Designed miniproteins, single chains, continued (5). Designs and how they scored, part 19

Each design is a single chain, and the fold is of that chain. pLDDT is the mean over its residues in the fold that is shown.

## One batch from the design tools (miniprotein)

Design m16634
Fold by ESMFold2-Fast:
Structure m16634 (fold): chain A 97 residues (1-97)
Amino acid sequence: MIEEDPLFLTLKALNYASQGKYDEALKLVEEALARDEDPDNPILLRTLGLVYYKKGEYDKAIEYFEKALKVARERLGPDSLITKQIEEDLEEVKKKK
């Protein structure tokens, strides 16, 4: 994880998910979170939510988006771009649930 930017990991995971390789996408993000200096990294937590959403596991997607949103609000503030993106992701997945 130290050698890879969270945004780069996000793009790789979402690329796997777009190919239907959901297990590979999940493994990549989960391994990144486990090795991160910050196990609650909001970018990586949001990425988990996006992969579960693409997989159709909306309850898991909501769980990770809510966790990512809480962390993003606490660390980056309510007006950060990432916080607003997570709020939009959470609203979108709740419309599917």
Scores: mean pLDDT 78

Design m16635
Fold by ESMFold2-Fast:
Structure m16635 (fold): chain A 107 residues (1-107)
Amino acid sequence: SLMERLEELTERLRELAEELKELMLNNAPREKQLEKVDEISGVMSEVLALLVEAGVPEERVQELARLVAEARQKMLDAIDNQDLELLEEGIRLLEEVMRRARELLEE
C-alpha cells in the first residue's frame, strides 16, 4: 500500500538522520556529511513522488517541497557551522513533512 511505502521511507529518514548526527558528532569529513544530506534529499524526493502517485493536488505537494528545501538549507547551514541544534531543527521540519504526507494519504 502507499501507506506502507510511506512508513518504509519514514524509517529510512530516521536511520539517515541518526547517521548524519553521528557523522557531525565524530567530526567526519564535510564531504561525508554532505553525502548524507543528499541521501536524505533522495528519500524526501521519493516521498513527494509518492504523494503525486497518490493523486495529492500539486499545490499541496509544492507546499511540502518548500518545507523540504527549507530543511535541506538548515542541514547545510548546520554542517557549515557545526551546529547540532540547527541540524535537529532541519530534521524536525522533515518529520513535520512526513506527518503531513501521512495526513494527505489518509484523505
Scores: mean pLDDT 90

Design m16636
Fold by ESMFold2-Fast:
Structure m16636 (fold): chain A 68 residues (1-68)
Amino acid sequence: SSKEEEINKIKEEALKAIEENDNKAFIDKMLQLQKLRDEYKDDPELLKLIEEKLVEIGKALDAHVAAA
């Protein structure tokens, strides 16, 4: 699904922003995921996918902060 590909791409870009210490890019990607959550509020499968990607991003951020 193109929607699933878009969600995964935003996750990958958020992970890259964490690695590059690009706070602006990270915030922009988190806002994009939040907009998609609102847009897909009536699609439980896409909402679950976004939630899974947010968990992955959160774990990566926690690991990055702990290593700093």
Scores: mean pLDDT 86

Design m16637
Fold by ESMFold2-Fast:
Structure m16637 (fold): chain A 80 residues (1-80)
Amino acid sequence: MSTEEIIKKIEEIIERLREEAKSLSPEQQAVVEETIRELEEIMERIRKEEDERKRAILLTVAAIIVAGTYFEVEILRRKE
């Protein structure tokens, strides 16, 4: 998987998160915005990474962060 392909996948995830955030509470939106910030940081790391395997690992880390965000949003929903 090329750097461009990985970046495209992360950009697609960010776009999906931004769309979903429009229907969420302000507290849930704050969690989503923090996740987008972390994903943008991972994209910068991927752009600088020369090892294809390490880029794939960074994509996996991005997926874990997204999963953690949905879990945090669910916790906030249950608290209120």
Scores: mean pLDDT 75

Design m16638
Fold by ESMFold2-Fast:
Structure m16638 (fold): chain A 61 residues (1-61)
Amino acid sequence: SMADAEAAKEKLLAKGRELEARTGVPVRVEVEIRGDTIRARVTVGDRVAEYVLDARDASLL
């Protein structure tokens, strides 16, 4: 549901901020919601990883 996607987005952003606080390395998290699919791009320093998640699965993060 849209609520699951929004909850997952907030959790992903919070985890990114926590990682930056722990490591001192810049962390950027960008989240795109496309129906029941969430695409997240996480940049940690000079490293980039992309994740494609079902919104229901992502809400369990």
Scores: mean pLDDT 77

Design m16639
Fold by ESMFold2-Fast:
Structure m16639 (fold): chain A 86 residues (1-86)
Amino acid sequence: SNNDRAVKEMLEMIKQIEEQIKKLIKKTSSDAKTVEELNKLSEQIKKIEERLKKHRDDNKEVTKAKQELLDLATQVFKIQMQYEKS
């Protein structure tokens, strides 16, 4: 199904975002507020992964998960950019 490829790509993206969050937590370990924000994003991505795995065949849930995942990726990127002087 066309959804199977989209789900695989999103699960790969989830793994990449989780690894990025882990690296950022290590880099920002002295900043308690940033670490708390990153931990909250990590919990949100776990919930998206669980929902995506449960509703793999639901096109509406897959589309919603994709949008939520892109929004989370944007939030992680903003934190990274704040840490790395542009």
Scores: mean pLDDT 83

Design m16640
Fold by ESMFold2-Fast:
Structure m16640 (fold): chain A 76 residues (1-76)
Amino acid sequence: GAKSKEELIEQSKKVIEDALKEEDYAYMLTKVVLAAKDLKEIGYENLEEYLKELLKKEKNPQAQEVLRAALEYIKK
């Protein structure tokens, strides 16, 4: 059967959180930005707050840069 809205949101969140743990910057950037786009298209109302919360907790400078790029993308 088709995935529910909640299942699609959880899947995209998992993609973001798993990608932020990867050492490949290009992979991390691509996966996080595309998953953020998917969350925006699904209509996840708390998307900006979710990404800001991840950014506040993130200690890796490259992952912080990726999260800022995703935030800029969803605000356009």
Scores: mean pLDDT 85

Design m16641
Fold by ESMFold2-Fast:
Formats: structure tokens, sequence, C-alpha cells
Structure m16641 (fold): chain A 107 residues (1-107)
């Protein structure tokens, strides 16, 4: 049976929360499209930081291959750019955060 979990946090900004929820749902859908049966996506943003610091945590099935994890990470960055309208510089910063979270879920 498929297990998908989605969480968002925007420190009380309703418009940002809606965008983060849409992003998290699209990332979860991308994981399902890749054949991952267990996925947890958490997206948080700190609106107090210049440009808004975005953190994405993706937990995947421990049986997921490195190629599936890499593809999901790149898809998450693509979706963040489309949904949030972030710059390429912000995407590079987010790549490091996504990599750390996915690596922890594999352990």
Amino acid sequence: MEETRVGVSSDGDPELEEKLRKLAEEIAQAARDMGLKRVAVSVSADPRLTGGKLEITIGVDPEATDEQIDALREKALELAKKVLGVSDEQIEAMRANIDASVADMRA
C-alpha cells in the first residue's frame, strides 16, 4: 500500500503556505511517478531572510536507487523554480539542502 506524507511550514504566511503545499504535492507526485511507494515531503520557508530561505526535506523508500533519488532531487529543484519563481542562484543553494535530507533518509 502506498504511503505519502506532505507537510508545509511558512510561519503564518497563507499565500506562501499555499505555494509550499503545491510544491510539496508536486514533488510527492513526481516520486510516485518514479515508482516510489513511500515518500514524505516537508517544505519550509523563512520569510524573514533576504529572498526567503527555502528548505526541502524529502524522505524516500530505503530501497530507492541512487538514480531515482538523483532524478527526484533534480525534479524537486525544477518544480521549485516553476512554482515559486526562484532564481538559478537560489536553486543551487537549495540543491545542497535537498541532497543532505535525501542522504539521511537512506541511512
Scores: mean pLDDT 69

Design m16642
Fold by ESMFold2-Fast:
Structure m16642 (fold): chain A 78 residues (1-78)
Amino acid sequence: MEEEVEKKIEEIKSEPDKGIGAGIAYLMAGVYSLVAKRLTAQAKASTDPQKRQELLEQAKQYAAASERFRALADELDA
């Protein structure tokens, strides 16, 4: 997860057009935020303690990735 996010951030930074880069970063932030929210809801609905823990861990990773893409988008859009 973290390695994939890092790679995507570098790809976005390598975009020649900052506007396009910011747009991609905003889109990624939105998508990752939605996935984190969905995983958190699934975790709360889960009756399996181990599965609940795994879903919450994944939700945390997606939420962190969303925040990183949002920060990148704000930086490129400035």
Scores: mean pLDDT 82

Design m16643
Fold by ESMFold2-Fast:
Structure m16643 (fold): chain A 120 residues (1-120)
Amino acid sequence: MEEKQKLRELVDEVYKLLTEAFNEILKESKNERIKQKIETMIDFVKEAKEAIDRLIENEDYEGLLEQLEAFKERVQKMVDELIKELSKENPELAEKLRSKYDEVLQKMDEAIEIAKKILE
């Protein structure tokens, strides 16, 4: 039960950090291509959050581990590409995204380790 609550908190924090970072970019960027890419990322993160929340609620920790690992890989690729594009137009915004994403990675890794521990 403690692990289930901690997983929910970590997933909520990851979602909050990612959506805050993406919304800041949407507000500050004048680049239509970057805005379209961010909107796609927000939609993906929202759908992933809904799927992950369902897996936690149902205590499907095997499915949760698979979804967390897949989510991490896809988000990392998307954020890496976005940082490269932002670094050319707004280096300060790119550094803010990098900093928030490092915190997201730490929380995702913690959630993955908890899911693995439950499956042991």
Scores: mean pLDDT 85

Design m16644
Fold by ESMFold2-Fast:
Structure m16644 (fold): chain A 65 residues (1-65)
Amino acid sequence: SSAEEERRLTEEAAREIREIAETEGPEKALQYGLELAKQAPASVRAALLTVTHEVYREALEEEKK
C-alpha cells in the first residue's frame, strides 16, 4: 500500500539521517534531512521534517555526553 511504502521510505531516511549525524555531526544531518524534505511530496514532507528534527535533537544531546 502507499502508506506502507511511505512509512518504509521515512524509516530508511531516518536511518540515513542518523548515520550522517554519527559520522558528520548534527548540523550536516539537519541539512541533509531538510533537503530530503524539500524534494518529498507534501504527504511525506511533514513526517520527514519531524524525523529530521528528532535526529538533530538526539545528536546534539549525544555531543553533550
Scores: mean pLDDT 79

Design m16645
Fold by ESMFold2-Fast:
Structure m16645 (fold): chain A 89 residues (1-89)
Amino acid sequence: SAEVEALLERAKEALAAAVAAYRAGDEEAFERAAAELEAAVRELEAAASPAEFAAYLARLQAFGLELMGVAVDPARLEALIAELRAQAE
């Protein structure tokens, strides 16, 4: 849904802000970004099914790793998402 997509984008924006603040050593900015990320994730959990929520968390984690300069294998990410969806049923 458009609401779930908007919440995922909000979570990604908050995560990017948190990573930037962490890299800069800005504790205050990190705490604000982390609080916004937590709020967006809570709203996403309420709006999505457990299986979809698990898939969105995996994508959000992969996005965070890429922001930190960690290479993410798309095939392994999709395999993990499929596994998490199966487990969340």
Scores: mean pLDDT 77

Design m16646
Fold by ESMFold2-Fast:
Structure m16646 (fold): chain A 97 residues (1-97)
Amino acid sequence: MSPLEEMKKLVEELKEKYPQFAEPSEELLKAVEHPVSLNDVLEAIEAGASIDEVLDMVEQMALQVGIILPEDSEEFKAAQEMLKEVVQKVDELKAKE
C-alpha cells in the first residue's frame, strides 16, 4: 500500500472513531472563517496532498478545537489523541521512505 493510501485509510478510521470531526461544528463555523474537517483532509489526499500537508491540516484541526473548547474538555482531548495518531503514522511512513 502506498504511504498516501495508508494515510487515507487512517483518516477514514479516524472519521469512524471521531465522527464529531468529520464535518466542522456550528461552533467552529462561527469562530473560524475556514475550519478544517476530516472530510477536507480526505479530499486533500485525493487531490494529491503530501503527507506533510495532511499533518498540517490535522494540526490545524486540533488548534481550531482549542479556540472554542477548554483543554479539560473531552472533545479537546479527543482532538489531541487524533493528532497524536496522525503524527505517529506520518513518522512511520517517513521512516519507510
Scores: mean pLDDT 80

Design m16647
Fold by ESMFold2-Fast:
Structure m16647 (fold): chain A 72 residues (1-72)
Amino acid sequence: ARSVLLRVKPGQTVGQLKEEAAERLGVPPEQIRLYKVDEDTGVLTQIPDRPDVPLAELGLKEGDLVVAVQVR
């Protein structure tokens, strides 16, 4: 699958990060799933598809790593 690594920006919502990933991959945002990267284990944890939710409410901070994956 195609993927891109992104950094969380201040005040960013799930939907805003998903749109950024969609633009970078050249696909509709509906085809994007977001995963938080655990830097200690390399484990990916799915970020809920709730576009209006600030990433800070999900425990993500500015500069945190997220992998965005094209789902098809």
Scores: mean pLDDT 81

Design m16648
Fold by ESMFold2-Fast:
Structure m16648 (fold): chain A 108 residues (1-108)
Amino acid sequence: DIIDRIVRLLEEGRDLEALQLALEAIQRTTDVEFIIRILEALIRYTKDPFVRRMLEEALRAVKSTTDPELAKQIAELGLEGAIYELQGNIPVAIGYTLRVIGLLLDAE
C-alpha cells in the first residue's frame, strides 16, 4: 500500500522522499478520496510545522470543491509547494500557494 510506504518514510524522518512519493501517487490517481487519505497521512506524520500548515490548507481546499480535476490540481500544487518549502526554496513555495488561490478564484 502506497500510504503505508509514505507513513514509513515519514517515521524514518525521510520527509522529502515521502512528499515526492505522495505527489507521484496523486498524479497517477483520479480518486479524490484516495488523495484526501494521502494528504491526511502526510499531515498526521510530518514534523515540519510549515509543511503541515500548507498541507492542511490544501486539504481544506480539496474538500471545498466538487470538481475532482480541480481537487487533484490543488493537491498536486500543495504538495509541490511543500516539497519546495522542505528544500528551503521559500519564494517558489509561495508561488505554488498563490496558484492554488488562483484556481479557487477561477472556479467561482
Scores: mean pLDDT 81

Design m16649
Fold by ESMFold2-Fast:
Structure m16649 (fold): chain A 89 residues (1-89)
Amino acid sequence: ASAAAFYAALAAAFEAGRAASVSGTSAQGLSVRLSISADRVFTHVEFTATVDGKEITLGEAEGLETEEALKAFVEEGKKNAEKLLKELE
């Protein structure tokens, strides 16, 4: 999957207060899954990647009380996801 597809899943999860994941396989044959979870009030938000069964935290935040804080968290998570995806090319 492309970085754009992972970003779209991230945005949808945050808007819905839902868990979302996307999965694919790297060029090296590694199984990759990007996951995000958020509660309805964004009390706890977590963005993780699973690469060949190993969990990597790309971002975690508690008490995202403003739209600006949520946007900053999404941008940071996107940067971390792009770095991971580039390493798997």
Scores: mean pLDDT 61

Design m16650
Fold by ESMFold2-Fast:
Structure m16650 (fold): chain A 89 residues (1-89)
Amino acid sequence: SLEEAVERLKELIEYYGIAEVSRAVNQAIDELAPPEKRDKLRIAAAEILTLLHNGESVEDVVKKLREMLSDEDIELLTRALQAAIDRLE
């Protein structure tokens, strides 16, 4: 789920740092998202990674994502986040 992916990203930011996690997420977006959606998803990902790095709760970050993106974009971003998590593990 989106909640599980965001929770795992928070842990990975603490272990690897925000720069490395951002790199993995952006790479996954570039591989999985159609070109016309990549910029939107990169902007959303950058915002949530910054919020998680600053200590915001998983629930607040997920709420922000659902306000920023359509359900279709949320599904696509969730797949990219899961792919990034799998590569960092």
Scores: mean pLDDT 86

Design m16651
Fold by ESMFold2-Fast:
Structure m16651 (fold): chain A 79 residues (1-79)
Amino acid sequence: MVEERTVVLPTEDLEEGKKKILETIKKTEEEAAKSSSFEVVDTSFEETEDKAVGTVVILDKETGVTYRVTLVAVTKEKA
């Protein structure tokens, strides 16, 4: 079973968005390393001129459920 979740990170600048995504991935890996109940099984990072996307795949060792968390950094459009 795979549970998908999307987190949108509002940023003023895509460079800041990239840094936020990479830091979030790093923090998640560090927390997983400290935990016996879940692990990070995969991470990916993709960027284009207009957006940055990071993905973290987390396995819950107790339930066998896999969570795919997608982090999207987008610049806010001003009306």
Scores: mean pLDDT 76

Design m16652
Fold by ESMFold2-Fast:
Structure m16652 (fold): chain A 61 residues (1-61)
Amino acid sequence: KRVVLTPEQEAALDAEWARHGGQPPSDEEIAELAKRLGIDPDTVRGWVTRRLSRRAAAAEA
């Protein structure tokens, strides 16, 4: 709640997600993204978890 991702950070995360064909990134990739975006790896991991929840309804047939 205190840390809110900017639209630019969310777009970067979406792009990385798409590059993996809709699969979650590895821990190493999460750390790389966090460093690139200037946020905690836990924040990126939280975003990935939320994305996986959405995948159950949308991305996969």
Scores: mean pLDDT 70

Design m16653
Fold by ESMFold2-Fast:
Structure m16653 (fold): chain A 80 residues (1-80)
Amino acid sequence: SMERLLERLKELAKENKDKLPPLTEEQLNKFLEDVAKNMTEEGKEVIEKIKKSDIDVKKGAVLELERVEDLKEEIEKYAK
């Protein structure tokens, strides 16, 4: 579910504080917007919900998107 995805991303950020991208919240939002441009409409919807979440969720999402291409596929799967 979407709620479980957001909580997982938040926990990922907490577990990886030393590996988080050195980005401001504004830069995190811009990164997520740029990623969303190349996703399906359903994937864009998921990214929008991540952007509306707290900063830890955004950091976790950006960390996983930069390091693991698999998160794009996971986001698309949750959108279906």
Scores: mean pLDDT 75

Design m16654
Fold by ESMFold2-Fast:
Structure m16654 (fold): chain A 76 residues (1-76)
Amino acid sequence: GSNSRTVNSVTNRVTSVTNSMGTYRNTMRNSRNMYRNSTNPSVRNRMMNMMNSTVSMMRSNRTYRNNLTSVRNRNR
């Protein structure tokens, strides 16, 4: 039924969001490495902005994952 499909869809989305967190952590690590290894102020500023943006995205994904988990639990 539609309720079962909703639960499965939400569960799959939770897994997808969790996997995306791994990608953001890799982006953070790479941005930090480029920041520390670069002598160019423009590159350093870009990497710092990327790190700040990635932290914001990770926080948003954590909130979204929590909301999806709540929806899943309510539809069981």
Scores: mean pLDDT 75

Design m16655
Fold by ESMFold2-Fast:
Structure m16655 (fold): chain A 83 residues (1-83)
Amino acid sequence: IIEEVKELFEKMKEAALKKDLEAVREYTEKIRELLLKAKNEESVELVFEMEAEATKYIRGEISEEEFLEKFEELKKKIIELLS
């Protein structure tokens, strides 16, 4: 599950950088489903924060640098919760 979640995070990040909001939402949902199977409710909340930051970036509300920093921070927290 951890490796699958990591792969989906990379795909979600790539989608956000390409400004593909629909793909970001699709990968967010796939990650959420995996985390729910792991019964980790706290990590599910963090994934929605990742989606919100990606959406802000796509809308031009934050810089690419701010997005990448926040995305990596949230990703590390989620992986830590799964370990």
Scores: mean pLDDT 81

Design m16656
Fold by ESMFold2-Fast:
Structure m16656 (fold): chain A 90 residues (1-90)
Amino acid sequence: MEELYKKIKEELKKVLLEADTDGDGTFSREEFIKAVIEVAKKYGIDEKTARIIALKLFDKYKGADGTIPRSKLDEIVEDIAKEILKELEK
């Protein structure tokens, strides 16, 4: 369980950092949703469930401008990984 949690966090961080390739230091709603779905599907979570997780966490972490700042990356990666693990425990 701990090894899987670490692996999910590492994959999420990698995919999210790759999504920020234009270097603006923020994640748009579409970039964020796409990244979360990609990682969640790799671990056997269906696209509808992955999208619900992505939307919930995007709304939790988005700033007033409607984007997620890179400064919140570690916090959001932890929350996404926990949600993925909960789905895998079912």
Scores: mean pLDDT 78

Design m16657
Fold by ESMFold2-Fast:
Structure m16657 (fold): chain A 74 residues (1-74)
Amino acid sequence: SSERERLFVEATLGIMEILKSVSVKTGSVQEGIQKIKQLHQQVLSELKNPELKKELSERVKKIIEELEKKLKQQ
């Protein structure tokens, strides 16, 4: 259902925010970006709702852009 897929998207984004925080604090930002990209592709393959796929991709893009900015400052 769309409600379950929404919860799955929000849970996935929560995991990605934890991965972001850990990777920044441990200096493993490139590994964090790779793990987030892998998780993004896995979750996209499991989602059926096209609007939620688009929203997930847009929100993941912002997380990756923030991490890439941190890489450029290292």
Scores: mean pLDDT 88

Design m16658
Fold by ESMFold2-Fast:
Structure m16658 (fold): chain A 61 residues (1-61)
Amino acid sequence: SASLLSQLSVAVHEGDAQKVEDLLKKLPNISENTLRLLLNTAQQAGKKEAAEVLKKKIEEL
């Protein structure tokens, strides 16, 4: 849902890797393009743990 996507974006910006992982479990149909955009955000912000969670999810697609 849009509200879950908004929460995911905030968690990525905050670098809250646990919350990113929990929110991704609630978004099983999230697009690869959305995941790659979030990964770019995490990497540019230096959020290494959140970036690793996102990268792992992309590898599952």
Scores: mean pLDDT 85

Design m16659
Fold by ESMFold2-Fast:
Structure m16659 (fold): chain A 78 residues (1-78)
Amino acid sequence: PSDEEINRGIVEIAAGVLLVMAKQYEKQGDLDLAEKLRRGAEAIRRGDAEEVRRVADELEEVDPASAKLLRRVADIIE
């Protein structure tokens, strides 16, 4: 596969992972965290790197792993 094909795959997988995580946090009662993860996934699907980075900054203290993933995806989209 090409680097562009690999990068597209990573972006699609990342959005899917965030939506699965949002559903798990919603089941745990963490509605605010679930909403932030959904916003991140939607921003990824729109190719909105600036919004992806904003969501990553909001997640830094509560979910550093998701914040790191979002920053990586923003770099790929940009």
Scores: mean pLDDT 83

Design m16660
Fold by ESMFold2-Fast:
Structure m16660 (fold): chain A 82 residues (1-82)
Amino acid sequence: MVEGRVEVRETVVDGKPAYRVTITVTVDGEVALRREEVVPLDEARAAVEEAYGPQSEEAVRELLRRGAEQALALAAELAAAE
């Protein structure tokens, strides 16, 4: 069985606030893939505000998490096709 999970954490990179997004894919209880992406908070906020207008920090985090979940779903579909 293939299972995916997404975690969004606040972090600091190069002295600037950022979000760390961790995508983990597990196959039969074993971790098969783990990826981390770092998105600066100002870049994440600017992108969300351009698309959806002014948002709270919680809404930005939730939209980032949903984007990562969609990316994971696409990656799982590609892996299943191979």
Scores: mean pLDDT 71

Design m16661
Fold by ESMFold2-Fast:
Structure m16661 (fold): chain A 74 residues (1-74)
Amino acid sequence: SKEEIEKTLRDIFSQLSASTSALSQATSQANKLIQQGDIQKGKQLLQDSKQSYTKQLQALIDKGQKALREEESL
């Protein structure tokens, strides 16, 4: 139904917003670590946050594509 699609899209946008905020916070924290001389910890945090963001983004893309296919099927 349209209501189910709208709910799924709202959930996707909320999760994307949360993931983007988490990435921004992790980037800020990593930059602080690098400035304080904890270069390896900062780089590791950036790498981990990038991987988490990429996995979450792919899951949201898959969720959106599934919802669209279900709408096309009546």
Scores: mean pLDDT 84

Design m16662
Fold by ESMFold2-Fast:
Structure m16662 (fold): chain A 82 residues (1-82)
Amino acid sequence: MAESLAEAARVAALTAGLSEEQAEAAAEAVRRVLEERGDAATPEEVAEAVRRALLEAGAPEERAEAVAETVRLAVEALRAQA
């Protein structure tokens, strides 16, 4: 689960035109929050972690927001299928 969401975050960042380093920052943020919080992490918490990591990695606010929204939806979709 964590690896699938981390990969989704990386792909979303690359699709948004962000660098490989920024994409990896997004993936690592997903892994960290899910390792820390597990199933208690809300889609909003995961999305916020991705947004903050991307902004810290120098991504524009608009791109960070778009990637965070994609990740939020991915978390909701994966949990609905469990």
Scores: mean pLDDT 81

Design m16663
Fold by ESMFold2-Fast:
Structure m16663 (fold): chain A 96 residues (1-96)
Amino acid sequence: SREAEIEAQEKKLREELEKADEETLEEIKKKMIEELKELEVKEEIIKEVENADKEKLIEKAVELQRIQALLAAENERLGRQMSEEEAKERLRKAIE
């Protein structure tokens, strides 16, 4: 059921982003770059987002949401609260 929920969320996000105007996509791009910088991901990954066209940006946004959802599901399964630093490191490693 959780996997089906994640898949449904991915489909919804992709459909919403495909219909989004250029201004909305630029805001999403800026937010993603800010999040990736906070996570201290490799510069190459940040540059890929900065240089992404609409199709690549949508793909990367959906992938990021999927990674976040899978990590949230794992944390729920383990029944523990991760520190902000542990959560940041796990998300960074999953993106890289």
Scores: mean pLDDT 80

Design m16664
Fold by ESMFold2-Fast:
Structure m16664 (fold): chain A 75 residues (1-75)
Amino acid sequence: MELLEKAVEAYEKGDNVKAAALAFQAQLELAKAAAEDPEAVEALAAENRELIEKAEKYMLSLPLEDIEKARAIVE
């Protein structure tokens, strides 16, 4: 979960836009991986539950403006 780890790190450093962009990229890559091997992605999510929960809490605390800027950067 390299992108998600980088997203959490960016958030903790105060780079909200970068954190949101990395989180969106992680979500997109996870969706692609799930299309190829849903069982492997489910196992990966289970192993990284704490990281996923932490990232989700951080994303929920972000201002909408930062989320919109990040979405524009990703796509």
Scores: mean pLDDT 78

Design m16665
Fold by ESMFold2-Fast:
Formats: structure tokens, sequence, C-alpha cells
Structure m16665 (fold): chain A 91 residues (1-91)
């Protein structure tokens, strides 16, 4: 389950980079290698947070950068959770 979720997250990240930024194949290959390396030891919780952040980013792009109060609140929540997770790893 964790490995499959990690691979799906990487695939979604690459698709978002291609669609939102127009990343070329060279950039996508570099991004894939970096993502595989960064996420090699990622916990399920870390993967879930990254999935949520990516979904929010894709939805913002689809809305033509129109920010709803709900999306802003979701982004703020994800930022706080990421900082808490980073602090926990250092403790």
Amino acid sequence: MREERRERLIERLLEAARRIRGADEEELEALRRRAEEELADATVEEIELAEQALRLLVRLSESGNVFTPEEVREAERLERELRALEAARRA
C-alpha cells in the first residue's frame, strides 16, 4: 500500500508539472528522480499530506488561480501540519 501510494503521488506530481508548468521531458525526468529520492522513506502520513497539497494545487490551477476561502483555509492547514511534522522529525 505505501509503495503504491508513493508511486501514484509521484505520477500525479509529474502530471501536475506537465499540465500546470508545461515541464518538458528532461525536467520531468529530473523531477521524478528527485521525488523518488525524497519520498523513498516517506511515511503514510507524509504521503497523505503531500497528496492533499498536490490536489489543492491542481484545483487552484483548474480555477484559473481563483482562490476560494475554503482553498485558502486548506492551504493554511496543510502548511501548519507540514511544519508540525518537520518539528516532530527533529525531536
Scores: mean pLDDT 72

Design m16666
Fold by ESMFold2-Fast:
Structure m16666 (fold): chain A 81 residues (1-81)
Amino acid sequence: MSKKEQIVKVVKETLEKLKELAPELAPYLDEFLEGVPNMSVEEILTALEVIEQIAKSMFPEKAEEIEELRKEAIEKIKKIA
């Protein structure tokens, strides 16, 4: 599996978990995932930060869980890249 394919898999798994916490974001998360194969690692990390801020704004009671999902995704992506 290529590094890009591994990063796409990590992003997909992270977004699936985020959809459980913030289902109203599902259309935006699906659109983001479709673009991921054409994005740089820096662009992916920046987009995940923006998604975290939006999700935390919509679901503040789940903010800690959302933050942990992003941290785990970033650590996995950095290890692959």
Scores: mean pLDDT 80

Design m16667
Fold by ESMFold2-Fast:
Structure m16667 (fold): chain A 77 residues (1-77)
Amino acid sequence: MAALEARAAALEAEAKRIADEAYELYSAGKISKKQYALLIAAASNLDLAAEYLRRGDVARAEEMIEKAKKLLEEAKK
């Protein structure tokens, strides 16, 4: 329980960091609307992964983390 809560909190912190950085980059004109949308989608998947970890559903959390990673890689293109 405690280990999953710590991991969930870390994923939420990472999601907030990604969302905040994406907003700053988009506001500065350094990334496109498409890149911004992909980064926000990645952050949302990390928040969902944290929720699944809190429910003890590690398998679904790993699926959401994998989706977030793919969205982050697409945003780099």
Scores: mean pLDDT 86

